# Designed miniproteins, single chains, continued (2): the designs that were tried, part 34

Each design is a single chain, and the fold is of that chain. pLDDT is the mean over its residues in the fold that is shown.

## One batch from the design tools (miniprotein)

Design m5157
Fold by ESMFold2-Fast:
Structure m5157 (fold): chain A 89 residues (1-89)
Amino acid sequence: MSLEEKVARAMLDAIERALEREGVPAREIGIAVASAGLQFVASLLDGESLERAVERAIETAERRVSDPRAAEAARREAREAVRRVLEEA
């Protein structure tokens, strides 16, 4: 599995779990996670760095979440999950 695939999985899993813990509806979680994943792939195809692709994906997920507290939790946990993957690489 590539580094990019490990980062994507850790980031998207962290977003999903954070939003679930904050009580966000399943449909809204699905849209946020799918949108973040699409943005991540698009950023890499556009030649952006892995770091930029991660930040753009997280921002995209935040824009799909109506609760600012849930959005903040998702951002924090996604960044922590990505940092852990990069430290193990």
Scores: mean pLDDT 88

Design m5158
Fold by ESMFold2-Fast:
Structure m5158 (fold): chain A 100 residues (1-100)
Amino acid sequence: MESIERLAEALSKVYGGPKLKPEEVRELVIERLLKYAKEQGVKISEEQRKKLLETPDFEERVKLLEEIAENYEKLEGKEFTREEIEVILELAEKVAEELR
């Protein structure tokens, strides 16, 4: 149920090394979630992006992104599935591996 946070921790432990810190792994996960939202046509305002990136609590950032996705779903009829989130996290894992 906390798959995003647990994956960020796992990536941090596997790929963290001297080049990648836990905080940097979390930032990569958030960055990839935002990139995927853009690619799928989810409109995220500049203010919403700024708020997400400036929030120090990773769990709160994820909740903000989920709220943005829910609002878009209600307006445009699109929903983020767990499978879509997992694809983003797989991409984040590949990026973290390249930084080893």
Scores: mean pLDDT 50

Design m5159
Fold by ESMFold2-Fast:
Structure m5159 (fold): chain A 119 residues (1-119)
Amino acid sequence: MEVEELVEHAVERLSELGIEVDKELLLASVKSLIDRENLSGAEVALAVVYASLLLAYDWLVENNGPREAIDILARELEKYARYWAGLPDPEVEALLAGGPEAVLARFDEVLDQVGKALA
C-alpha cells in the first residue's frame, strides 16, 4: 500500500469538508508514525487516518469550528493516541483485525459524521 496515495486521498477527503490540511506536513507526520519495523498494512492505514484526523482537529480548533465536529475528532484521536502509546484499546484492535479496508471505512464514517456537524 502506497503511503503517498493514502495521504493524497485523505487531503482530498478533508478538502471536500472545507478542512485545509498541508499535504507535506501530513506526509511527514505519517512517516514519523510508521518509522517502525514490521507494521501491518492496517497499522500504516491507521497512521494515515490518525495523522489526518489530528491535523483536521487542529484546523477546526484554530478556525472556531463547531464543538460537535471537534468532539467527534477528539473521541477518535484519544483511541488512536492510546494505541500508538502502546496502551490497549479494544476498538482499535478490532478495527486493525479488519485490515486496511476496515480502517479506511472507519475514516469515511468519521468524516461523514464531521461533515454532518459542519452543515
Scores: mean pLDDT 85

Design m5160
Fold by ESMFold2-Fast:
Structure m5160 (fold): chain A 74 residues (1-74)
Amino acid sequence: MSLEEKIAFIESLPGLSEEEKEKLKEIVRVVEDYKRGKLSEEEADAKIREILSSLSSEQLDKVIDALGKLTEKE
């Protein structure tokens, strides 16, 4: 799945707030930059952890569930 397709999928997900969708899009962009060699593993991990730590427990659960669905479609 391309980055564009992942972004479109996130935008189409029901039950997520705009903030949760934006955080998800940030995470998938970091993962794509890592896969393309633009970020080291350490840089990608740090960015993802920062994004996840900005979320409440409820928001985190929703974001993790959506990431699982994205991973299944790769």
Scores: mean pLDDT 78

Design m5161
Fold by ESMFold2-Fast:
Structure m5161 (fold): chain A 69 residues (1-69)
Amino acid sequence: SAAAERALASLERLLAEGRLTRSHVLAAVGELTKLGEISREAGRAIRDAVVAGELSPAEALARLREAVR
């Protein structure tokens, strides 16, 4: 969807600028889960791993891109 593409593009821009935070990734995971662009299971797994410090923001963004497709 256009919303998912826009959210991912925004996160990629923040990453390129060195400004991507865990809060940005968590907000995107929540939004994409609500839109049905990722499964609830995938969204929760990414969220839990980010909160636990198991995924950096960059790693979480990569996982999020894979979860959308």
Scores: mean pLDDT 86

Design m5162
Fold by ESMFold2-Fast:
Structure m5162 (fold): chain A 96 residues (1-96)
Amino acid sequence: SERELWAETLVALAHMDLALLKRMEEQGKVTAEDVYRFAERVKRLLKEAEELGASPEILKEMRDIAEQVYRLGLKVAEKEGNKELAEKFRKLLDEI
């Protein structure tokens, strides 16, 4: 169905965001603010998949991606001493 195709597109976009973020981390170019922008995007993609009634399997995969993004963001924010962003990432992890 078109909804299933769109849900698959949303999870593919989330995977692309995670892959790009991991590439930026490997290059030593990632900041907590960068990760937070990716976190907000992945959160929106997950919400859209939930509203489309995506399968439990797709929702689990998207939550696993979101958790990876949020955990990376917390790690980077703590390394930078950015207490405000570290707290935001902790709240995102609690809400997943």
Scores: mean pLDDT 89

Design m5163
Fold by ESMFold2-Fast:
Structure m5163 (fold): chain A 84 residues (1-84)
Amino acid sequence: MEELRREIAEIEAQLAAQAADIEAGKFSEEQKELMVRLAVLRAELLVKQGVSREEVLEALRRAAETSSNPLERELLEEALRRLE
């Protein structure tokens, strides 16, 4: 649990340092990978805290389906695939 929270915090800090590039839509494949990994780790943390895996997967599917942002949809769909 603590290791998972540490990894999440590290990725959050790394992405925060690059926020200006992300906002400009000029982020790299490495930044996309970090965002996908962050979503996966957050989902795993929820499962470890007692949320069912099925509920987490449904939440991610809904977020992907309702997003009007093609990039957000891409990242959420990739995170969903990694959690299967």
Scores: mean pLDDT 76

Design m5164
Fold by ESMFold2-Fast:
Structure m5164 (fold): chain A 79 residues (1-79)
Amino acid sequence: MEEERRRLRDNPLAQEALDSLGVAEVLKKSGRKDLAIKYYEEAIKLFDEAIANSTDPEEQALLQELRDRAKKLLEEIKK
């Protein structure tokens, strides 16, 4: 997480996506499942937007990995 934030520090959409992902995790642990789903979906949207706005293939690959992680967490909570 810290390494990812450092690599993506010049990408404000990616930072916002990581913040939304963090909020979703807290909400999930608190039993606020519906709100957690909302924030996971927000994080995925922000990662997709960050990928679209990135011109660096290495940065795009990292963002895709983070997006896929968020998608896995969203699918787990939707059960």
Scores: mean pLDDT 82

Design m5165
Fold by ESMFold2-Fast:
Structure m5165 (fold): chain A 55 residues (1-55)
Amino acid sequence: MEPVEKAIALLETSDASFDELVAALPLPESVREALRAFAAGDRERLLTFLRTHGR
């Protein structure tokens, strides 16, 4: 599966809000909630997390 690659590309190329980006991720809602809490609206933090953890 390449959901992480798609998420990274979306974060790099999209001008959408943080909430819209998280909602667009092909992930379970529990994971999206965890990402919202972790990143606290910070797109760079979310992007760094996805790049460093891969999947």
Scores: mean pLDDT 67

Design m5166
Fold by ESMFold2-Fast:
Structure m5166 (fold): chain A 61 residues (1-61)
Amino acid sequence: SREEEGLENVRAAAETASGAELRLYADLLRQELAENPDWPEEVKARWEELIAELERRAAAL
């Protein structure tokens, strides 16, 4: 799906991202999640998991 494709694209980009880029990606994902409340719960959970992962990684840098 488009939602899954977006998550995979961000995950791939995050592999080589700087701390600032990781924070930007987390913010973009958070905005997208907030604008799509009708997404399946499984998709929203995976989105929230990635946001948390990106924020943890950014904080470590």
Scores: mean pLDDT 80

Design m5167
Fold by ESMFold2-Fast:
Structure m5167 (fold): chain A 94 residues (1-94)
Amino acid sequence: TKEAVEKLNRAVDMLIDSAPEAAELAEQAKLYLSAASTLKKGGDTDGWIEYLRKAIELARKALELGREQNSPEEALQLIEEAIKITEEQYKELE
């Protein structure tokens, strides 16, 4: 979770000027990942799974919109890496 959050933070900073809507979606994905970590620590497995799923959905939308807006490749790569980390965490639960 922490590594994925850090990658999304860096991507948001790179996207703010070129693709502000993609930056907003990436920021929302980051917030859901942070909330998912809190739910996991509190023993809410269902909430943790739901928030991971929502984070993946938002990050994928950010990636798609960022590509459409010709965002820096480095920012897109950071979002892809954050999605991969989160999906690996999600798959381990199923």
Scores: mean pLDDT 82

Design m5168
Fold by ESMFold2-Fast:
Parts: C-alpha cells; structure tokens; sequence
Structure m5168 (fold): chain A 93 residues (1-93)
C-alpha cells in the first residue's frame, strides 16, 4: 500500500501553545489514522482529525509547554490490502 505523508512546520500560537499538523493520503478505501507522540517519552498527545477528501486526513495536535528544540513524532497508519505506517519528526522552533 502507498501512504504519503506531509508534516507541516510547527506553529506557535498567540496563547503560547504549539500546533503540529500532519497530512496523510492513501487509497480511497484505506482507513487512515494519525497520532502525535512526544519523541523523547513516547507519550501520546491529544489530536484532532479532519477528513479533507476520500483517503486524505489532516491530523492536528496543540500542546502547551513545548520548548524550542523539542521533537514530536507524527505517525500515520493506513489499513487495507496491506498495512502501512509512516512517521515524521517535527522540531519545535
């Protein structure tokens, strides 16, 4: 299965929180899931999922207390004919 992912740069919000976004695209019939984890601890971060198109998903995580240089692992998993998983590290700026 082909799974394409794009990690957007981290954004610092006006309230001091940091936003992370991952776009994932697979076949239209594939079930796609996105997760964000602290790269140092492996702790799962709260996230929101938005369907953009059939087979396309946007994941967003917003966290407080992120420091410059912290890393978040953004992971997309696709389930279908063959399971696929891809990840990107995003560094807080």
Amino acid sequence: MELTIEALPSERLADGRTRFRLRARGPKEAQIAIQFRDAKTGALLPSELQHLDSGELLGTAVISGARPGDQIEAVASAFGEEDARKRRLVTVT
Scores: mean pLDDT 79

Design m5169
Fold by ESMFold2-Fast:
Structure m5169 (fold): chain A 59 residues (1-59)
Amino acid sequence: MMYAGDERAAAVREAVRRLQAAAGLEVDGVVDPATRELLGAPGAARAAVDELVAISESP
């Protein structure tokens, strides 16, 4: 995918999966209540943003 909007949705899903794996949660890529609490943590949210930025940096 070169510039498809779907690439960002996929990147977010992968970031969610990585956060779930790091927290020992079920790796589904779905934002469940437990995942929402994890995303509410400053470090977790920043990790997701960094992942998106890293993907956008590669033209």
Scores: mean pLDDT 63

Design m5170
Fold by ESMFold2-Fast:
Structure m5170 (fold): chain A 117 residues (1-117)
Amino acid sequence: SMEEFKELVRKAIEQVQEAIEKVQEAIRAIQAKDYDEALEKLREAIELAEEALSLLNEASSYSEKAKQAAEQVQRAIEHLNRAIEAVQAKDYDSALAHAQQAIQQLQEALELAQSLL
């Protein structure tokens, strides 16, 4: 139903917003040279983004925009995994670049999802 669709999208929006906050915390941790906290926050962001992706994939059967939002979240997850690899490799400039790209993709997913309400 339309109400079930809107509930999926509302839950996805909440997960994407929390994921953005965790990536911002990870960026601050990298800048503070607290790399253990950065890895923890990046992993938390991936878990939240994966939950949002699941919800948006369910919503995508009803809406092409929900599918586009899911694709943006999937791209963000790929960048977050690259950010983790970069932190582990001590390539902190690359880690920051990937984390920033993930935020941009999550923000685009958020705007697409919000347009569905």
Scores: mean pLDDT 93

Design m5171
Fold by ESMFold2-Fast:
Structure m5171 (fold): chain A 76 residues (1-76)
Amino acid sequence: SEMDEVERRALALLMETARRDPAAFAAAVQLGRQLIAQGRPREEAALAMLEHLASHADPALSAELRTVIARHRELL
């Protein structure tokens, strides 16, 4: 499905961010865990993590992350 493609791309970008900026990735993971612990939906936690990373990544990676975020919102 198109949502599966978006999730696959999001995972690839998350892995790339972890490689390039481990500190930003760790902060995003902590945010995601906090939201899940508060009972927030998986999709909401994932979007929050991606948005956090988009604000901290280099311009090219940030642009790709924002594209995935926009596409994920379209499919919700």
Scores: mean pLDDT 75

Design m5172
Fold by ESMFold2-Fast:
Structure m5172 (fold): chain A 89 residues (1-89)
Amino acid sequence: MIKYSKDEIIKHAEDMIASAERFKADVNADTTLSDADKAAIIALLDKSIAYAEEAKKAAEKGDVETAEKYLSKSQDYGAQALAAYNAAR
């Protein structure tokens, strides 16, 4: 089983935060989405970002197991945001 190093988790979390912030900006700029749909998608992206930030903090403290769990949750919320965006169109 390939284990992520703390540095790999930190980088992956930073990449996820950057990707989610970009998607959040795109959703906010999308004139075809209702305000309610934007709010729902942004809430999922905010959860994805929050879990990625917690993953980074856990990895920085050397808690790789907790960091991997938070990174997984971040990925799950990111996927939910994409599904919600596709459903709103």
Scores: mean pLDDT 84

Design m5173
Fold by ESMFold2-Fast:
Structure m5173 (fold): chain A 99 residues (1-99)
Amino acid sequence: SDEELLQEGLELRRQLEASPEEVRARVRAAEEAGRLVAAGVSAEELAARARAALAAGERLLAAYLGLVLVERGAEDLLDPAQRAALEALRAAEAAELAA
């Protein structure tokens, strides 16, 4: 509903106020991963892009691409470095939910 979308927007704004640069970095990484998914990129190409992201120091993007691969049932395409990035993201999100 429009009311639910408004509440989600207010919650995101509250999170941005608490840690603006970190939350913005996560949003940008998630949006880029979402754009690749919307473009119909294959699981194999997503895995290759995640490895390239790690090599470029873009750990958040690599982690979100890893999450997409897990959701598609393609977890076997994750290398150890990509899996470590995904687990670091999950740990950070779990810590925020606990706070």
Scores: mean pLDDT 75

Design m5174
Fold by ESMFold2-Fast:
Structure m5174 (fold): chain A 86 residues (1-86)
Amino acid sequence: PLFLVFKDGKLVGQASTPEEAAELAEKHLGVDAEKVRNAIEYLLGRYSGPIVLNLETGEYQVFASAEEAIAYAQSLDVPTVVILPA
């Protein structure tokens, strides 16, 4: 899996594990790393497609393609993690 962390529609970090993605979200966005890690692990266990997780609300959307998920995250003014399952 691949994880992309966005702030204000801009890519701020990339990770290959939920732990690394959570650390990047904490560093760049000031969010709780433990909560982010738990949310990513939950979504990876439930969905096989690309996901955009809103780190302010905890809401998420599932996409048909990685390109659509990334474009959506780039369009938002909220902090997000794009989850690209293996």
Scores: mean pLDDT 88

Design m5175
Fold by ESMFold2-Fast:
Structure m5175 (fold): chain A 91 residues (1-91)
Amino acid sequence: ALEELRRRVQAELERLEAEGQKVAEEVKKLLEEGKEEEAEELMEKFEEEGLPRVLALLEELAEAGLLSEEERADLEAAKAAMAALRAQRAA
């Protein structure tokens, strides 16, 4: 059922958001300690692993017609971030 799909994807997105908050706190701590290189590496690693997962989950909701207006904005933001990440690696 569509509600089951929505609940599963929402739970997965909430887990990714919690992981992102944890990474943000660690990055903040590293920056406060002057460890800019370690902070950058941690951010890049999270983007490389997390961004494709978020994009896949939002695309799954979009295909099912369950994507909210806010989640549509998140999907476009994730696509833009992914394009930027790919461009950075291609350079």
Scores: mean pLDDT 78

Design m5176
Fold by ESMFold2-Fast:
Structure m5176 (fold): chain A 99 residues (1-99)
Amino acid sequence: MEEIREAARRIAREAVELYKAGTPLDKVRDYAYDRLFEELLKLGVSPLAAETAATMGATALVDGIRRGLSEEQVIDLAVEATLKGYELGKKAEEIARKE
């Protein structure tokens, strides 16, 4: 989903810039989670799918930074994790609606 990919890439880049400016990793993670969750809700993503996507994206971003990956590798990792979380959240909702 291109709109989610674009939003995730923008937010991941913003989060990396906060880290470069001296923001602690826990605050960078909180920022990434909050912004991803809000933007996904604005795009019409359900709360469960938005929460799953934001959690996976923010976690992957911080993991990439801790591992010493390049800025672009960290951004790509966060984007792909956000998209994977979105797909997992959608599947969880489909299961919950049946049960």
Scores: mean pLDDT 86

Design m5177
Fold by ESMFold2-Fast:
Structure m5177 (fold): chain A 81 residues (1-81)
Amino acid sequence: ELEKLVEEAKKAALNNDIDTLGKIVAEAKKVFGEEAAEYLRLVALEALGEKLIKDPNASEEEKEKGRKMIEHAKEGLKELE
């Protein structure tokens, strides 16, 4: 179940569907608790940041935002270990 939510969260993030991502995170929090919700937010944030950095049409400002997203996600994921 959690693994399925992780896949759905990554897909929502990659499609810039922030509303769907928020609903998936809320469901994870309700079923699996705060740590699982934080984990989903962080993996989605990392996926979104990677998309921004690798997008050939992204501006320098967008790429910098992507780098900050990845850094924040990596720090948070490390703290959950």
Scores: mean pLDDT 79

Design m5178
Fold by ESMFold2-Fast:
Structure m5178 (fold): chain A 70 residues (1-70)
Amino acid sequence: SVKDILDELEKLVDEIEKTLSKDQYAEFIKEFIKFDNELREDLLAGKITIKEYYELLLKRTKELYEKLKK
């Protein structure tokens, strides 16, 4: 469900904030805002559903975290 995806995303963002350095977290927030805005534009244009929006947001957040913690 969308709620389960949101709960997973919230836990992941909390982990990221606690795990990354201040500088890494700043880069995370910058990139997160960028792809969130891109996905919101697609959602508003009717290109993706609300469920697909949250699924893609979660996927990109996981990929960004894996990239930054290296």
Scores: mean pLDDT 87

Design m5179
Fold by ESMFold2-Fast:
Structure m5179 (fold): chain A 68 residues (1-68)
Amino acid sequence: MITLEEAKAEIERIAEELKANPDASEEERQKLGQRIEDLFRQAAASSSAADVDELTDFIAELMEEVKK
């Protein structure tokens, strides 16, 4: 079981890794994307609806920054 704060910290680390490696292979991007998805599912299973919404917004903002 993972807390909301632990999930946010790990997802932020993965987003920074994606920004640091723009030339990452499709396979590497898929692995990182799968890890974010797994972290979200774990946190969502133990979180309130409000916390899930907060995590969803947090991920959306981070992924938008990765695209820029």
Scores: mean pLDDT 78

Design m5180
Fold by ESMFold2-Fast:
Structure m5180 (fold): chain A 102 residues (1-102)
Amino acid sequence: EEVEKLAKEGAEKARRAAELASTIPDMQEAANLARKGAEYAEEALKEKDVSRQIHLLSIAAGYAKEAADLLSTHDSPVAQEAARLFREAAELFEKARDLVMK
């Protein structure tokens, strides 16, 4: 229940950040990384195997962090908002992972 809620919120933030990043022509790599992060989080929501769910959430967090790092190098307000959303998504995915491990 809590894991599903956190992963879903993280995926929603990652999707929103990807949409914002896609409006920046030189940040298409960040947008692609964000989309992959959201896809892995969505796969984790459907996963019944605990070990695989942990792995998928870890991958999702990794993609979100990488996208945030790329966007943080761009000085536009849109890029900074997208970076913030990806960092929040990564934190939510890691929190969901940690709850699955307990």
Scores: mean pLDDT 83

Design m5181
Fold by ESMFold2-Fast:
Structure m5181 (fold): chain A 86 residues (1-86)
Amino acid sequence: MIEAELVRREQLGEDILVEFRVRIENLKHKKVVEIRDETGAVVASKLFEGEEEVTLRATVPGSSRKVELYLVDVETGERRLLLTLE
């Protein structure tokens, strides 16, 4: 099972700080958790190697209208959208 949640969203001057928690049970392949901005650019990423839980933070411009959290399977290249903030 995969769980993702927003644990923090805070205005820091001209930027917005976002923090996500991702939990994965029974990890079979290496995963990467990615935060992507409204243009689809990766603004933060973290490798998940057999860990049950990871926390990932990014700062995005305060003008950003959308932030997406993805899970990427390193072996297959499969991407899964976990969460969208608008």
Scores: mean pLDDT 78

Design m5182
Fold by ESMFold2-Fast:
Structure m5182 (fold): chain A 58 residues (1-58)
Amino acid sequence: SLLDVIERAVALLKENGDVDGLRAVKATIDELMRTATPEEQARLERIKAEVDAWIAAA
């Protein structure tokens, strides 16, 4: 699924320390949330929160 692809991308970007890439993924998440189902939105919100926390700690 697209969400699985996003989660794998986030994991790879974290591994590489790619903060700019993680910010780009956050922008993509914001766009996806406009048409997301409630279940998808909950998962996207968790991914976004995880990315925000990781960037803040980096």
Scores: mean pLDDT 83

Design m5183
Fold by ESMFold2-Fast:
Structure m5183 (fold): chain A 64 residues (1-64)
Amino acid sequence: GAAAGFAVGGAAGANAGGDAREAARLMSKHIEEGDVEAAARALAEQTGMSEEGARAAAESGFKG
């Protein structure tokens, strides 16, 4: 994805309460399974951001 698309997707994901809650729920589930890449993919699909962006966010957010 393009940098502009990633930035817009990230901001929209942060503002979408439903998507944010679903992302947090999925992250908790995948953390229990120990699968960061699966969590990142699920996050990308739920929030609409690129897989690479979601992966970076998941890695940063795991210890946030």
Scores: mean pLDDT 61

Design m5184
Fold by ESMFold2-Fast:
Order: structure tokens, then sequence, then C-alpha cells
Structure m5184 (fold): chain A 100 residues (1-100)
């Protein structure tokens, strides 16, 4: 089964890759700035998580905040990208729950 450290490493790499993609595709500078700040905070909290339960809590909060940011965005491309990211975190939450 997937270890906590392996899941954390995969999530951190995913966040780094997504930040690069978002910088290229999100034209709304305010939404982009808020997203990058949220992803940096989430990455820090992922690194600090010592249990699957703590990691799940971090991912659930990140998913909620990303969905809220998507609702604030008037750009359909940014909204779709943010909702896709929220779904990716939701999938990771399910995987973490199965591994715990």
Amino acid sequence: KLSLEELKERLLKGIENFKKYAEEHIKDKEVLEKLLELLDETAKRIREAKTFEELISVLEEARKRIKELAEESKDPEARNLLLRLAQEFENSIKEAKEAA
C-alpha cells in the first residue's frame, strides 16, 4: 500500500507542476496570485503532516478553498482549471483514506 511519505512526495510534485501550468493558463492575475499563495500554504502543511489523518485534513481544507476561489472567478477557463484541481485533491483524499 501507498506510504504517507510516498503520497506526500507525489502531492508536492503535483502542486509544483500545477503551479507552472496555472501560471501559463490563468490570465486573471488576482485569481492566479490567490491560487499560488494557497498552493504554497498547502505544500507547507503537507510537508508538516505526520499522519494520514492530518494529511486528509489539509487536503479537505485546500479543496474547500479552491472551490471557493473557483466561485469567485468570472473567467470560465480559470473556474474549470480550479474545479479540476479540486477534483484531483478529492481523489487524493480518497486514496489517503484507503491507505490509512
Scores: mean pLDDT 86

Design m5185
Fold by ESMFold2-Fast:
Structure m5185 (fold): chain A 85 residues (1-85)
Amino acid sequence: MDEELKKWLEEMLKETDLRVREGAMLYLTSRILDGEKFSDEVLELLIEFAVKLAPDSPELVDLLIEALRKAGYLDAVARLEKAIA
C-alpha cells in the first residue's frame, strides 16, 4: 500500500495537467481527514507535491495544511509552511 502510494506521488510530481494535480491533492487531503496514516517517506513526497502546486492552487494547499494539523502531523505542517514561504 505505502509503496503504491509513493509511486503514484512520484508520477504526480511529473504531472503537468493542473486539473489532475488538483484532484490528486483533494484526494490526499480527504484520506488524511478520514484518518489514514502516512509514513514519513509519503509525507516528504506529499510536501514536495504541495510546494509545486501552491503557486497555481494555494487554497487547496491551505486545506492540506489544515488536514495535516488536525491529524497531528505538526512536523509536516512546519516543513510545508517553511517550503512555501
Scores: mean pLDDT 84

Design m5186
Fold by ESMFold2-Fast:
Structure m5186 (fold): chain A 82 residues (1-82)
Amino acid sequence: GAGGARALAGGLVEAVPSLSEEQREELARKISELSGAPFEEALEALRLTGREGVEALARILAPLSDEQLAELGKFAGELARK
């Protein structure tokens, strides 16, 4: 739902500064795969910070099911642990 997409967008914006450029590209590919958004659009959204980053990612993630949001959250968490 919309609340889940916004919550995940906030978590991703907080996590992105700890990721390498390669990990950020992997995350953008996963977002593109799940949402259907172009890779370049997902990557640009991940480069935005603060509220603008949350708003851009929430829009991209809005069509995702709760299952897809959970999959993306798990993927991002695994990247952040490396």
Scores: mean pLDDT 83

Design m5187
Fold by ESMFold2-Fast:
Structure m5187 (fold): chain A 63 residues (1-63)
Amino acid sequence: SEEILNKIQELIAKYIEALEEGNYKKVEEIKKEILDFLENEVKDKERAEEFKKGLKEEEELRK
């Protein structure tokens, strides 16, 4: 779905912005929003776990 892809892209952009600001509280909030969206809209828990891993790796690279 194009709507789902657009929403994910928006959330990823906000996530990167929060990381660049060093606002880890906002990073956690956006990460939760991404995971909740994936679980409720796409119902793909495996993809949600993959995203969670990717977000964690990105956080480690930006430290």
Scores: mean pLDDT 72

Design m5188
Fold by ESMFold2-Fast:
Formats: sequence, structure tokens, C-alpha cells
Structure m5188 (fold): chain A 65 residues (1-65)
Amino acid sequence: VTREVGAALEIMGRAYEVGASVRRLRIGDGIEVELEGSPEQVARAIEEVRRVAERFGLPVRRIVT
């Protein structure tokens, strides 16, 4: 499993756990993600994306809500 695939799977799982929907996800030189949900779900999902970014050594380039 590549680093990018591992990060994508973690982001998808973490967003699902907090009740947010991932509408788009791209991981190349950094993380670009589009999230949908309540303000609280989206805020939690953003924190989880940042944690995954830190663990995998990837910058967060874009978050769309």
C-alpha cells in the first residue's frame, strides 16, 4: 500500500466515523478534500484530516465544505 492510498483510506474512515460525507478526495503532493455534513460533523472531519496529514507527512492543500 502506498502512502497516498493509506492516507486516503484513513481520511475516508475518519470522516465516516464523525458522520461527514467525502464528496471528493485527491492525494498527490498534498491532500485536497471536499466534505459535506453539519457544521459540527465538518469541523470534526477537518480535525481528523489534519491528524492524518500529520501522520503521513502530507500537507493539506485544500478543504471545501
Scores: mean pLDDT 84

Design m5189
Fold by ESMFold2-Fast:
Structure m5189 (fold): chain A 81 residues (1-81)
Amino acid sequence: MEKLVTELKKALKRAFEAAAAQNDKETIDLIKKAQELIDKNPEDPEALKEAAKLLEKAIEIGSGEAKKYAEEARKIVEEML
């Protein structure tokens, strides 16, 4: 599980950086909330489910690299559930 948590945190960081580069405030806020949930409770199923919902929203409204990395992060969260 530690490996998946590490991969998830990397994907979330890349998604955040991409969204910030695009000045996409809504996507930044969604990814930041997901990062906070994972940092606080990385293996808690409730935190993972909430992070998945936030990432799904980020994928729906995001574009380019931000969407790509948010989708990668969501796949990792689904694998952890």
Scores: mean pLDDT 83

Design m5190
Fold by ESMFold2-Fast:
Formats: structure tokens, C-alpha cells, sequence
Structure m5190 (fold): chain A 90 residues (1-90)
């Protein structure tokens, strides 16, 4: 099972999307990241599969201007894992 322990910074970020615990499944992580993207208004109004992150915290963090939803979820997961803010526990 793909389950993850959240670091302090990841937990604070995901709390903005309604995550109250320190552990999330991959699906819970993906759902929380989608909610954060919706809250920040990142979805392209002409194509819901594309995010414009150029003027956002996520664009600065990921070094991207535009990407697909699947790329956003993957790159954010990879970034959190690399920074020790996400740890696979299963």
C-alpha cells in the first residue's frame, strides 16, 4: 500500500486542503493537491487538464510555468520526497 508520512511543512501545506493527519495514502495526497490547485485558481479555464502555475508558489517550487495535472501531481510528490517532507511508510 502506498502510504506516506508528512513532514512539518507538507503537513501545514496540506492542512489548507483539509488534511488533519500526518499520514496520507497516495489517493488522499493527490486529492489534497488537486484541492490546493483549485483554491489557488491554477486550472486553465480553457483546458481543465492544464495548470498555469507561473505566478504561484507552486510554479516557484517546481520551476514550471504550465504543466498537465498528472505532471503536477508527480513532480510535487517527487519534490516533497526529495526534501524529506514526504516519506513512504508501506
Amino acid sequence: MDEYELGDEAAALLARAGVSGRRVSLSELDEALIRLAEQEGLFDPENINILDVSDSFFGELLGKEKLTLSEFLRLFEEKLLEEGQLTKVA
Scores: mean pLDDT 78

Design m5191
Fold by ESMFold2-Fast:
Structure m5191 (fold): chain A 82 residues (1-82)
Amino acid sequence: SLESWAKFFGVDVEEVKKINPNLSDSEKAQRLYEAALIASEVAKELGVTDVKVIRDAFYAALKASNPEEMRKKAKEVIEKAK
C-alpha cells in the first residue's frame, strides 16, 4: 500500500499524497522510489551522511515531476546544508 511504502522510506504519507492527485498509488510509489534513489545518490556524490539533510532532499525531490528536476532539487537542498 501507499502507507507501507511511505513507512518503508521513512516519510509522512500526507506529504506523499501531495504528489499530483491524478496519479495512482502505484505511480506515487514509483515517485517515492525515484526520489529516494536520487536524493541518496546526490548525498553520496557530495559526501553528506546527515540523515535529516538526506530526508529534506528526498522531500524536495518528491515534489518534482521528473528525475532531472528531482536531482536538481535534491542537490540544492544538500549543497545549502554543506
Scores: mean pLDDT 76

